# Designed miniproteins, single chains: the designs that were tried, part 33

Each design is a single chain, and the fold is of that chain. pLDDT is the mean over its residues in the fold that is shown.

## One batch from the design tools (miniprotein)

Design m1125
Fold by ESMFold2-Fast:
Structure m1125 (fold): chain A 98 residues (1-98)
Amino acid sequence: SEEQEALRLGAQSSTAVSIIAIGGAVQAEILVKQGDYKKGYEAALEDKKRAEELAEESKKKLSKYKNAEESIKMVDDMLEKGTKILDETAKKAREKLK
């Protein structure tokens, strides 16, 4: 059914957003620990942009399905959590760039 397809796409998309956000935060934290504060800051911002772009593309695809509200919410909820982690990592890196 269209609802089942929307749920599958939503789950796949939210997982992909999570991987970009968590992976990006880990990469940026490693760069910060190595003293590469500028690279860590830039990496966190770039991965935030990638997560936002993937979430937007996924929601556009989901909007074509019937009863896609739950699937869209899954993507939005994961984007909110992921961008918060990346923003916190970027802030820590920026504070080191005095």
Scores: mean pLDDT 85

Design m1126
Fold by ESMFold2-Fast:
Parts: structure tokens; sequence; C-alpha cells
Structure m1126 (fold): chain A 68 residues (1-68)
């Protein structure tokens, strides 16, 4: 299974960058475990916290797209 998370960073702060990094790791981990609902929820929370657009792809298919 190919899992990819794409982040368009909205806030250029060290705190936002760390949250995007942590959120992306959690999204990938949840998606790899088949927990797409938690992956989507984590993407939504990461987008809101960082002002970033977060998109999750699984096997080339867009599964979730979260905006701030």
Amino acid sequence: MKVEVVNDLGRDTPEAMEKVREGSKKIVDYAKKGDLEKAKKTAEETAKETGSKVTLYVDGKEIAKAEP
C-alpha cells in the first residue's frame, strides 16, 4: 500500500512546521493500519492547527483533503 501525505503549509512558524511533521506521521501511521477515519480526523486537526492544506493519498487515490 502506497501512502502519501501532501502539505501546503499556511503558517511559516517553527511551531506550525513541527505540528505538520507530527500530524503527517500520525496520518501515515493510521492509513497504513487501515484506520482511514483516524487518518482523516488527524488531517483535519493538523490543517486547522497549522493553517495548512493537508491531502492524503492511498495507492494514488485521494482519500482525504483537509483545509484550514
Scores: mean pLDDT 79

Design m1127
Fold by ESMFold2-Fast:
Structure m1127 (fold): chain A 100 residues (1-100)
Amino acid sequence: MEEEKKRKELEKKANDALTVAQSSVAGADRLWERKDELPLEEVARALQHGADTAQRAADEVKKLYEESGSEELKKRYDEVNAALQHIQGLLAEAQAEADA
């Protein structure tokens, strides 16, 4: 019972981190759809903030996965890392399109 409680706590932390990363992706996608309404420099700054948020979530889940060896936590880590890569891709495009 105590081990099960600890595993559920780690899974909850990983799920909370995934929710944060998914929220950051939704915000990034919405911002990217509106990129023509905003200076690209401001879009890039907002995408950088989203990337930083997703990176912190990825770092947290990776630590939980490495400490537990749980396949479920590995799946959460892979999902959070995919969210991070998505935002980083949009950031790279915004930076390439921004005035130097």
Scores: mean pLDDT 82

Design m1128
Fold by ESMFold2-Fast:
Structure m1128 (fold): chain A 69 residues (1-69)
Amino acid sequence: MPSAGEVVLAVIRKELLELGMSEEQVEEFLELLRDPSTTPEEVVNWLKENAGIEISLEQAAGMLRAAQL
């Protein structure tokens, strides 16, 4: 069965695809979220550059924590 982190990643994948992102871009982002060395700042910058989404560092940190469960 998928972990709680994999469920979170599946929801994020669906939302990003619905925003018009390519499967390649979505997989790149999910790989970033799975990497335990990834910082909240890297998540913020990636979403801004690739999805046009602005989030706080606190939101990015929460996303990383949830994705790594």
Scores: mean pLDDT 79

Design m1129
Fold by ESMFold2-Fast:
Structure m1129 (fold): chain A 85 residues (1-85)
Amino acid sequence: DLLDRIRQKARDAGLSQEDIDILLNSIRQVFGRLGMRATTEERNRELVRELEKQGYSFSEEEREQIINELDLDKWLDLVIERLKK
């Protein structure tokens, strides 16, 4: 399942349990709001906004990189890297 793969990847990357829970909950909330017809860019933009509401901060460059990454595995690597900072 997608969420189990994300959880495992975040755990392997060394995210705290709190950060993993925030990431998974944020993804779940965004996917629930946008549905399956949303573009990858729309989904990525809404996830950055949701994470900012949870107290994470992104530079404009980091925001653009995450929003424009269309490959799921590379996108997850970018998000996880930023959450580890």
Scores: mean pLDDT 80

Design m1130
Fold by ESMFold2-Fast:
Structure m1130 (fold): chain A 55 residues (1-55)
Amino acid sequence: KPVKHSGTGEIFHSGQELVEEHKKFVMEQRPDEPPPESIEELIEKLGDITQEKYA
């Protein structure tokens, strides 16, 4: 589409509470590691945890 909505930025702002909850979950599952500093790092850690715990 020629016009792109700023979906990513809007999603992060509206989903900020969900991001915070996911960060808490990651920190709980990975207490030895620092909390994720970015959304990309958060998603990566969540995927890793999911594979280890539920796969």
Scores: mean pLDDT 64

Design m1131
Fold by ESMFold2-Fast:
Structure m1131 (fold): chain A 83 residues (1-83)
Amino acid sequence: SKEEKIKEAEKYIEEGLEALKNKDLEKAIESFAKALKLAKEVGDKKTELEAEIGLGVLKIYAAVNKDQELLEKIEKAEEEAKR
């Protein structure tokens, strides 16, 4: 069960990275947030960090583009993932 959740979280990280490559920011946010939630649920610090790095890259992108709505969406998804 724990190993299955780690694999699922890793899959979401891969999906988030692919979405970033394709400029699908909404899918990238959703994928990294799902990975973060699963990683926190099982206590896998490595996968948690990878998901947080993905969300961090999205936050930098939002800041550089002065996209406040995107930044708020990322922050909300991250908060929900940590619950």
Scores: mean pLDDT 87

Design m1132
Fold by ESMFold2-Fast:
Structure m1132 (fold): chain A 67 residues (1-67)
Amino acid sequence: SAEVKERIKKAAIKAGNKILSSNVSEDEKIQAFQQIAEAAKKGLDSGDPKKAEEDMEKIVEKTLKKS
């Protein structure tokens, strides 16, 4: 439980920082943050931090391609 929460927290912070430092529009950043929050919730609900980490990395990759 604590391990899953810590891994998801670190992944969300890392993903969020990459989005914040990007040149994408404010609207695209908001959409990415919403998707990161959804991925974090799904990871916490399922107890699968690896999937949450992978989903967040895909969200970052997809969002950064728009810049």
Scores: mean pLDDT 85

Design m1133
Fold by ESMFold2-Fast:
Structure m1133 (fold): chain A 100 residues (1-100)
Amino acid sequence: MSPEEKLLEEIEKVLEELRERLLATDNPSEQRRHLLLAYSEISELAKKYVDEETFAKINEEVNEFVREVEDLIAAGELTEEKLEELREKLLERIRKILES
């Protein structure tokens, strides 16, 4: 497995665990804690597997994802359907960065 394929697989696992944790609680503070931990884990994975230029591109997409999820938490609109939409969007964008 290439480093890029392994990174994508590891990010997919982190995002799946995040989804389960976010949907298991209605407490906004707990949801934000899980989101920040997932962000930290994805950031460390990207630093390990890709160069600084690729990391910067991935980090930009992950920051956008975090912002959109935080907005949903603040609005009380965090649903499984909206999380899945944001997850698919993030994974597609990361895949395009890694395939370029």
Scores: mean pLDDT 86

Design m1134
Fold by ESMFold2-Fast:
Structure m1134 (fold): chain A 65 residues (1-65)
Amino acid sequence: MMSEEKARKAGEALSKASPAGGAAAGAMGTIDSGGNPEIGREGGLKAGQGDAEAGAKGLLEGSRA
C-alpha cells in the first residue's frame, strides 16, 4: 500500500512527464504496490497533463484498491 507522501511525490514527478508516459508509469507503480492498475493509469494520466494533486490522489486510491 502506498503512503500519501509517496503518492504525492509520484504525482509531482509524473507531472513533468508526457500524458502517455504518466499513464504508463502510474499503472506500473500501482501494479508494484498491489493495487488496481486502471486507477493508477488514470492518476498518472492526470499528473502527466499537469495535475499533480489529482495524480497523487489517483495513485493513492489505486494502491488501496
Scores: mean pLDDT 72

Design m1135
Fold by ESMFold2-Fast:
Structure m1135 (fold): chain A 72 residues (1-72)
Amino acid sequence: DAAAQAMADGFALAGRQAREAAKKVPTLRELLLEASRVFDASGARVAADPAAKAAALEEARAQLAKVGEAAK
């Protein structure tokens, strides 16, 4: 499923970007590292099971909301 692979690749990229941001923004480091773990897990889940796309997206949105609140 090309859509599932594209989403998995997108989550992998988001995880890498969150880890790099954690090195540069110490005040958000723990939240960004948590987000990177969620994105990595979501990418792996979608790659293994395309039916997980909706659940993975919902969990990623919840993590982004936490980072958004902390960053204001």
Scores: mean pLDDT 81

Design m1136
Fold by ESMFold2-Fast:
Structure m1136 (fold): chain A 71 residues (1-71)
Amino acid sequence: KIVQETANLLTALGIQAAALDVLGKRDEAARFREEVSKLIKESDENVDNEQKLKEITEKARRLLDEASAAA
């Protein structure tokens, strides 16, 4: 469950970053894409650590809210 929640949030964040790029907000899009890449790497490294995955999920939610506000 937590792995799927993390994956879904990271996917949504990636889509939001792509939307920002289409809107001409390239710097914001680049920042969020970089954060997505970092969170994907951390998630992959910590797949067996539910506590860490929960922290990554919470960070992804906050970033998604921030990206939505930037659009």
Scores: mean pLDDT 77

Design m1137
Fold by ESMFold2-Fast:
Structure m1137 (fold): chain A 80 residues (1-80)
Amino acid sequence: MTVEELAKRYGLGPTGIEALKRLVENGATLEEIQKLLDEAVKDGLTPAEINNALNTAAEIGGTVQDLKERLDLLKKLREL
């Protein structure tokens, strides 16, 4: 699977594609990212929210952990 294929799966825009590339450059696997994004979709996050989470994660550190923490925060905000 390529970054572009993963981005298409979740309806991500150009900024989301660049964020995915940064995460992979920092040692993330596409499988780890896909698992987190599948969980985010199941928990009701939209493509726009996922794209924004990826952009934020890439800007603050660009690690899978940064992405996970941002997605978890967005999920909690929906529960409140």
Scores: mean pLDDT 83

Design m1138
Fold by ESMFold2-Fast:
Structure m1138 (fold): chain A 63 residues (1-63)
Amino acid sequence: TEEEKEKLEKQKLDLAYVKLLIATREQGLPLEESNAYAARNAEELAKKITQEEIEQFKNVAIA
């Protein structure tokens, strides 16, 4: 289903987003700027997310 493909892409984006959000917040960026940075860079990082990372994300870090 088209919706299933969208779910998979969302999972990759969610993981990338969380990774970037944590990294920027750790560096002391304001929450809103961290969110903006993560949103801008999540799509590129998501392309590098592996199937294994998606499974780990689903089990321990559901956004």
Scores: mean pLDDT 75

Design m1139
Fold by ESMFold2-Fast:
Structure m1139 (fold): chain A 66 residues (1-66)
Amino acid sequence: PESRRVTVEVRLPGSASDAEVREAALRLLDRAVEAAGGTASDIKLSVSTGPDGRKVGTVEATVTRP
């Protein structure tokens, strides 16, 4: 099996809730994992606000293929 660390990032308006940012980031991760034909583990999610007031969601995961 091949294991690879993957990072995805989303940017949303500053009016977005942290929950909305997390949902958007996890949705992108799900698509990437499905396209890879693997499974995700060791998922790390962070949400921050940039100097422009926009919200940034970053997800790291280990994607393993059979």
Scores: mean pLDDT 81

Design m1140
Fold by ESMFold2-Fast:
Structure m1140 (fold): chain A 86 residues (1-86)
Amino acid sequence: ALAEARKLMQEGAEKVNEGFALASKDIKNLAEAIKLAEEGEELYQRAYELLVKSGGSDEEIEEAKRGLRGAQLAKDRLTALAKELA
């Protein structure tokens, strides 16, 4: 369970980073970037739930919460940008 949570956090970070990389290359990639940020949010949410249920440390739980918040902010910012450009 803890190993799975760490894997989910790593995958979540990779999705969010890929989303920003795509958005930075071309504005036409915003829809795909938003989708990647949403996938990252889902992965961090699952990691958080696993850590809480499996007795992860307070530090690991806070790391997952920070990742979740970061993915949510990324999604919100990309979505706002997409709406402004539509």
Scores: mean pLDDT 84

Design m1141
Fold by ESMFold2-Fast:
Structure m1141 (fold): chain A 61 residues (1-61)
Amino acid sequence: TQELVEKGKELIRKGAPDSEIVKVAEEVARLDPAAGLELGRYAERQGRFDAADAAGRVVLA
């Protein structure tokens, strides 16, 4: 789970496509909702609102 969080943060920093970031965020949120929320907040701070929104939806589902 921690490795996926780090991968998600790296993809966000590198400006990877939204589809790749969303996939990682959804996987993290499914495995660990708290880690998913943390990654979503990081994405929001970096202006990646689609990824932040996707992580939030999985946590609330």
Scores: mean pLDDT 73

Design m1142
Fold by ESMFold2-Fast:
Structure m1142 (fold): chain A 70 residues (1-70)
Amino acid sequence: SEVEELLKKFNEKALEIAREALADPSWTALDYERRVLEAVQEMEKESTGDAKKLLEKIRKEVELHIERLA
């Protein structure tokens, strides 16, 4: 399903970003969230249907989290 494919891609990307953040102790919470936002936006552009709707919801949550940190 699109949701299962999205979950796999999301987990792979989340681990990639987490590794980048852990490797560079200069990263702030805001830097991390901005990197996540970029990744979600790219995945949203490449997705359709229910996967795109889920990514849009995730994007909005990340945007709100960034506003709270800034």
Scores: mean pLDDT 80

Design m1143
Fold by ESMFold2-Fast:
Structure m1143 (fold): chain A 119 residues (1-119)
Amino acid sequence: SPLDEARALVDELRRLATEIYELIRQAGVDPETLAKIEELLVEFARLSAEFRRAYDAGDVEGAVQTLRRLIEVADKLIEVAKEARKQVTDPELQAKIDELISRMEELKARLRALVDELG
């Protein structure tokens, strides 16, 4: 179902966002930027749990509303990750971060299409 696909996309977005954070931290990005990403990861995890509760309860309207909020947090994560990437000087780390950001943008677009289908 569209909700089953959305659940899989949310799980994959969380995995990618965590990997981006770890690479950015390894690259020596400033503590303020790292703190912004950490705050957004906590919010993403909270909303993922809220989505899972609505999903398990068969609350389609609640699930869709939570997915819209997850997409907003994913947008903010991508924006902060792009800013953090500007501080990265290692070309190999730059390439890995750019690839993961591109994958997050693709999954976010797929999640948006599912949300639009669900109403």
Scores: mean pLDDT 90

Design m1144
Fold by ESMFold2-Fast:
Structure m1144 (fold): chain A 104 residues (1-104)
Amino acid sequence: MKAKSQEEIEKEALELAKRAAELLKELGVLNEEDLEFLEELIEKRPSLEELQKLSASADLGRKAALTLYGAYQRIVNPEEQPSEELLKKLKEEIEELEELLKKR
């Protein structure tokens, strides 16, 4: 099969980040405002200094959103980008967690 393009990897990473955020929302870790904050982080791509300031003032939900953004950035970072196999494993783990939450 063809290797994934950078655009496809970024799209899948974004989808996985949103799915992980929805799981954390179902667990009561994130609220709707924290989801909006995560989407704002992905759109604006703040600097490390801005992220440090946001982290210092963040409650638990905001810190969880910042953690998800950090994971997203590591996946899409061209210097330290994970392999397609790692992305597939993360997707499978998220799908397993989604199935477990349906039976809670």
Scores: mean pLDDT 70

Design m1145
Fold by ESMFold2-Fast:
Order: sequence, then C-alpha cells, then structure tokens
Structure m1145 (fold): chain A 66 residues (1-66)
Amino acid sequence: SAEEELEALIAEARARLAEVHSPELTEAGVRMMRTVADSLAAQGRYDQAKAAVRAITDWLVREAAA
C-alpha cells in the first residue's frame, strides 16, 4: 500500500541520516519528514508525500557533506 511504501521510505531515510548526523539531528529530520508526509497523506497526496520524504532526506544528507 502507499502507507507501507511511505513507512519503508521513512525507515530508509532514518538509516541514511543516522550515518551522517547525530541521533538528535536524525530524529529532528525524521519528525520534519513525518509532519510534511502526514499532511500530504491526509490530503490523499501519497506520491507527493513520498517525494517530500526523498527531497528532505537528500537535502539533509547533502548538508552533512558540506
């Protein structure tokens, strides 16, 4: 389901952030992803929710590399 795909994507994002950020920053990033994704999912915008999780993850990983 779209919900299962979104949860799997958030779990993957958490793992990627944990490799480059502190636990506190990883949890802050995941909370931001969930806030945005849950808002979009509540509107039936599941593809946009998944895209937002990917975009936030990529942004936070790039910021750690700078």
Scores: mean pLDDT 85

Design m1146
Fold by ESMFold2-Fast:
Structure m1146 (fold): chain A 86 residues (1-86)
Amino acid sequence: SLEEYRKETVEELQKEIDTAESNRDVQKLEDAKKRAEELYKLYLDAIERAKESNSLSPVNDVLKEGAEELKKLAEEATEKIKKLKS
């Protein structure tokens, strides 16, 4: 399902960020950040399209939660990059 795919994607990104930080791998953190930002933009676009169609759908809540999680992952990766470059 979309929700299961979202959860798996978020968990995979979190593991990538955690592993990259442990290995002090700035490039992998930057790659994870870019992927999180790209997915965040896709989720925002999907939310906007659903809003324009006047669809009152539980899928909109899943997309909003996913967008918020992806935003946090991108912010986390950004902070970890800053710490490793300092």
Scores: mean pLDDT 81

Design m1147
Fold by ESMFold2-Fast:
Structure m1147 (fold): chain A 86 residues (1-86)
Amino acid sequence: ASVEIELEPAERLPSGLVRVTATMLSGATDMQLSVAAEGEPLKRSPVRHMEPGETLTLTIASAGPRRVVSVAQADGNRKVLTSEHP
């Protein structure tokens, strides 16, 4: 089956950390999530085997409102989302 990925906009948690979530919608393969906040270095998740309905999250420390680019990659498929956190 074709791999299909959903990326959620970056959100600020009660802890003060910013979370990005990727969900495997279809397919069963390894996924890696990468996140770069404006002016900050790229952060990558470990590579994880994902089944449909499973989520992969990455948290970053990021001050103030800024732009975030999230990338999820699985089986040659790449999903990109630009969002902002408060």
Scores: mean pLDDT 83

Design m1148
Fold by ESMFold2-Fast:
Structure m1148 (fold): chain A 66 residues (1-66)
Amino acid sequence: EEEKKKKEAEEKYKKAKELAEKIIKSGKASDDLIAEAQAYFAEAATLDPSKTDELAELMKKAVLAR
């Protein structure tokens, strides 16, 4: 069970990070993309709070890059 939670947290974290980086790189993000990235971020933070600060910083950059 714990291994599954850790794996899910890693998957959610990777998706949130990938979407945020894509937004930052392109500078052209729809509200839908930002909402999707925020949803994955929230799920990742719930499963592994230790990554919260890193993801929050990345999401802040993504929102500002649009």
Scores: mean pLDDT 74

Design m1149
Fold by ESMFold2-Fast:
Structure m1149 (fold): chain A 64 residues (1-64)
Amino acid sequence: SLEEAKRRAKEAVEKLLAKFDEQYTDPEAIENFKLAAESTIRLVDRMTLEQAKEIVEQLEKALA
């Protein structure tokens, strides 16, 4: 469903943010990643089902 795809996309973004937070100790870099994650989550809220599915696949590949 669209809601499930959006949920999965947001979860993948949050997991990527957590992974970046672990790798970087620079507070400025961490804050920039948080802002980028928030912007991406807002974008996901406006996506169609096809767009949400595509981004889920891309983000889950990045987490692999």
Scores: mean pLDDT 75

Design m1150
Fold by ESMFold2-Fast:
Formats: C-alpha cells, sequence, structure tokens
Structure m1150 (fold): chain A 95 residues (1-95)
C-alpha cells in the first residue's frame, strides 16, 4: 500500500510539473487518468484483492505509461520517461 501511495504522489508531482510547463491539456488529462488508475489499484489492494491481481493492474499501468511515451508530443515525452523511471524505482524499492 505504501508503494502505491508513493506512486500516486509521484504522478501528482508530474501533473503539477506538466501544468507549470504549460504542456497540452490533453497530455495533462492523460496523466490525470494514470493517477485515477493508480488510485483504483490502491482501493483494490485496500479491499484485500489478491496480490497477483494488484500486480497485473500495476503492470498494465506501467505499460500504459510506456505506450504514452511512444505516442506523446516531444514536449511530454521526456517527462513521461522520467515518470516511468521514478515509478519503477518505487516499485523495485518495495521488493
Amino acid sequence: MEMLEKMIEKIQEYIERAKKENLPESFINDLEDLKERAQEILELARQGAPQDEVDQRLADLIHTIEQLGLTSPSEGRNLLNELLRDLLDIYLESQ
């Protein structure tokens, strides 16, 4: 749970950074969707969902970020790559 809470906080930091850097509203909306998905995973974990189900949803979230990094405008691409690295670092520290 602490890992997921840290991931949600990290996504929020990147949303705030994207807003400060005047990145496109569509890109900011994509980050907001990622945060909502992370919050849904946290809620499932809080409700006692099996770890395998939580891990699968987390893997799907990471995959979504990777796909966004491939299709995002150049201005958002570096930010998504930094976010992905930070989220993976949080995940690895939880192991």
Scores: mean pLDDT 81

Design m1151
Fold by ESMFold2-Fast:
Structure m1151 (fold): chain A 93 residues (1-93)
Amino acid sequence: MPAKTVEEARREAERAGRDAAEGSKLAKEGKEKGDASKYTGGRIRAIGGAVDAMLAGKGAGIGKEMAELAARVARELGGELGAEAAERMAEGA
């Protein structure tokens, strides 16, 4: 794990969580408007942000909250593989 204070890990988890939320919003907008580029970019941002939030959250003592966020993002945007990943993330929390 990176040598970070709990404070730094918490800030990183919060930032990554915001990136996951913005990516999720962008993906929903892309899907609704038929914008494949926006949908794909939003999914990549949402999934990446959720993974980063989960990893940083573990160091900050909010691993369960961040794992639940990651599970939600994977369930909404990952399709069948995302649902499976979401279940594994939730079980690991």
Scores: mean pLDDT 69

Design m1152
Fold by ESMFold2-Fast:
Structure m1152 (fold): chain A 89 residues (1-89)
Amino acid sequence: MEELREELRKLERKARELAKELIELAKKNGDEETVKEVERLKKEFEEIVREGLRALEEGKIEEALKKLIFAQMFLISLSAEKLILERRI
């Protein structure tokens, strides 16, 4: 239980850091639309983490694990987008 909760928290921190880096890159490129999109993706990610934490509190371990996996996949996608943006600069 505690291990899964800590993993969700670590994942949230990594996503927030990545979102900040993406926003900085988008601002450097003058791309205001990308800044808004990253902010929306950040909110969606935070909701997934909240759903995972809620599932843990309700004892729904399988549901919490599915949310953790989904959040990890989402983070991988954001990391790929960062690499694409960095290479365009």
Scores: mean pLDDT 77

Design m1153
Fold by ESMFold2-Fast:
Structure m1153 (fold): chain A 80 residues (1-80)
Amino acid sequence: SQKELEKLLEEEKKKLGFDLYKLFQEMDKDGDGYVTDKEIQEWLTSQGRGDDIRLYGLLKKLDTDGDGKIDLDEFINFLK
């Protein structure tokens, strides 16, 4: 039924949202609720991906405020 399909889509969206929340927490080393370009690059280096400019470029695009900081809402909105 249509209701079952809607439930499956909601569960999938919830799972993706939790994955982004976890990723955000791993990069937010200062615990200030924001991720900076420096923290993104330090996280990539810690994962052995310091040369992965593609992921860095994607994360930098999430800075919609143009203040050099990415908050949790910007991370979640990336899926929408």
Scores: mean pLDDT 64

Design m1154
Fold by ESMFold2-Fast:
Structure m1154 (fold): chain A 83 residues (1-83)
Amino acid sequence: EEFLNKVKELTEKKLKEAGIEVKDIRVGRAFSLFAGKNGVTVPLEDSSDFEKGYSLSVVLKEGTPENIRKARKIAMEAIKEVR
């Protein structure tokens, strides 16, 4: 759980530094997360529960294609850095 919180915090920090406004950011089971058109859902590597998995979901205030691409890249980088 500390790992999940670190991923969330680091992603939020990096998005803010990139000038991207976040409406909501969540970490949880992959099946439970849906970011919709204005966001990105990125799977986390979790060897403890491959069946359920975990994901990071970022919902943006402005879901432009450019912001979505940047958010996805930043989220993936944050996950790799924490893990």
Scores: mean pLDDT 70

Design m1155
Fold by ESMFold2-Fast:
Structure m1155 (fold): chain A 75 residues (1-75)
Amino acid sequence: MKIMVATEDGVHFIEAEDVGGVEYADEKYPDGVVITFGSAVNKETGEIIPLLEGDKEAADEAEKKGAINLNPSTV
């Protein structure tokens, strides 16, 4: 998966396996999530979305769709 990382150093198009893309799975995330640093982007559209919590389904949507709607729920 290709991620555009918007940092204070600039904007970079980076593969998830290169940086920021950490696949994690646990009882809290049984299906697994892709954790990134600060931002997610749709690989097709290139929209930058601030990512507080990554999800594998959200990551898949970002790769296929032109936009994702993330509303992180912290409990």
Scores: mean pLDDT 44

Design m1156
Fold by ESMFold2-Fast:
Structure m1156 (fold): chain A 58 residues (1-58)
Amino acid sequence: SEIDRLEAEIEATRHTIGLVRELARETGGDPELQATIDELERTRARLEARLAELRRRE
Protein backbone atom coordinates (compact mmCIF):
# COMPACT_ATOMS: atom_id res chain seq x y z
CA SER A 1 0.00 0.00 0.00
CA GLU A 2 1.02 3.67 -0.22
CA ILE A 3 1.21 3.72 3.60
CA ASP A 4 3.66 0.77 3.59
CA ARG A 5 5.80 2.49 0.94
CA LEU A 6 5.86 5.77 2.89
CA GLU A 7 6.76 3.94 6.13
CA ALA A 8 9.65 2.21 4.31
CA GLU A 9 10.84 5.54 2.83
CA ILE A 10 10.65 7.24 6.26
CA GLU A 11 12.70 4.38 7.81
CA ALA A 12 15.30 4.65 5.00
CA THR A 13 15.50 8.43 5.50
CA ARG A 14 15.96 8.02 9.29
CA HIS A 15 18.75 5.49 8.64
CA THR A 16 20.49 7.90 6.23
CA ILE A 17 20.20 10.77 8.76
CA GLY A 18 21.86 8.51 11.36
CA LEU A 19 24.76 7.74 9.01
CA VAL A 20 25.30 11.40 8.05
CA ARG A 21 25.15 12.46 11.73
CA GLU A 22 27.82 9.85 12.51
CA LEU A 23 30.00 11.26 9.70
CA ALA A 24 29.41 14.83 10.97
CA ARG A 25 30.53 13.76 14.47
CA GLU A 26 33.69 12.12 13.02
CA THR A 27 34.56 15.24 10.95
CA GLY A 28 34.02 17.74 13.81
CA GLY A 29 30.92 19.44 12.42
CA ASP A 30 31.38 19.86 8.66
CA PRO A 31 28.85 22.56 7.53
CA GLU A 32 28.16 20.62 4.28
CA LEU A 33 27.16 17.53 6.29
CA GLN A 34 24.99 19.68 8.57
CA ALA A 35 23.22 21.11 5.48
CA THR A 36 22.63 17.53 4.27
CA ILE A 37 21.19 16.55 7.68
CA ASP A 38 18.88 19.61 7.63
CA GLU A 39 17.62 18.68 4.12
CA LEU A 40 17.03 15.04 5.13
CA GLU A 41 15.16 16.19 8.28
CA ARG A 42 12.88 18.36 6.07
CA THR A 43 12.33 15.38 3.74
CA ARG A 44 11.45 13.13 6.71
CA ALA A 45 9.00 15.75 8.05
CA ARG A 46 7.26 15.97 4.63
CA LEU A 47 6.96 12.17 4.41
CA GLU A 48 5.60 11.93 7.99
CA ALA A 49 3.04 14.68 7.21
CA ARG A 50 1.94 12.80 4.06
CA LEU A 51 1.63 9.54 6.05
CA ALA A 52 -0.45 11.27 8.75
CA GLU A 53 -2.75 12.76 6.08
CA LEU A 54 -3.32 9.34 4.46
CA ARG A 55 -4.08 7.77 7.86
CA ARG A 56 -6.61 10.56 8.59
CA ARG A 57 -8.41 9.86 5.27
CA GLU A 58 -8.80 6.13 6.02
Scores: mean pLDDT 84

Design m1157
Fold by ESMFold2-Fast:
Structure m1157 (fold): chain A 90 residues (1-90)
Amino acid sequence: SSDVEKLKRIGDLLGEMVQEARDAGLKLNKPELGAELARAVIELAPLPEIERLLKELDLPESLLEKYREVLELLLETGALTEEQVREMLE
């Protein structure tokens, strides 16, 4: 079903973001900061927190785009409500 494909895509995007966060932490000799971003991504932290951590790890805006795609897919599958997504974007 379409929802199964969307859930697969969410998993793939989250996995990619976690790996990129860990790799950036190692590259900058800040493994704890990389782990903090990875945790924030998995816990679906508010977008401003993700953006702050991305900037500290010198990661590209394309990772914010991946995170927005995850939130959109979660909204489309009904895993998050429109209200929950709005709160996460603030």
Scores: mean pLDDT 85

Design m1158
Fold by ESMFold2-Fast:
Structure m1158 (fold): chain A 105 residues (1-105)
Amino acid sequence: SEVLEKIKKLLEELSKETDREKQLKLLEEILELLKNNELSVEELEELYEYAEELLASETDPFTRLLLAKLLVEIAKKLLEVTEDVALGIGRVLRALGELIQLELA
């Protein structure tokens, strides 16, 4: 999917960006693409795994928070479209766990 590849590229750009204002613009663009485009269950799973991998390798606390927020939004989309409700709920809970740990640190 062209949309999937664009979101993955923007996620990589966000992870590499050092200017906070530019990171926030990248976040906004990614969220808008997620909102305005229908992705399949398989595409959302791939996107979730990609974002989770970027988060796992990220050392900057602010970038980690942005990636965790994106992980939650991807998981919410996955829950909305998947017939495997247990999988969808599991991804949302995992993503929320990442965000909560970062917000409480």
Scores: mean pLDDT 86

Design m1159
Fold by ESMFold2-Fast:
Structure m1159 (fold): chain A 78 residues (1-78)
Amino acid sequence: SKLEEAIRKLGEIAGLPESLLRKHLGTKLDMKEVEEILNKYTTPEQKAEIGRILKELPDEEAEKLMQALAAALKEKAK
C-alpha cells in the first residue's frame, strides 16, 4: 500500500527502524510540536523529502504519519 511504502521511505530518510514508526501510529501531537521536533531532529533536505513522500498520501493519513514520525524521532533522541 502507499502507506506501507511511505513508512519504509520515512524510516530510511530519518534513520528510524520501521518498528519504531509503527509503535507511534495513533499518537496525537499538536502540529506546532510536530514542526518543532522535525526542525530539531531533521535536516532541511530530509524535511523536504519527508514532505514529498507525505504528498503521495491522503491528508488524514499524512497527518497521522507525520505525528508518528515526530514521536519516533523524539523517542530515539531520549
Scores: mean pLDDT 84

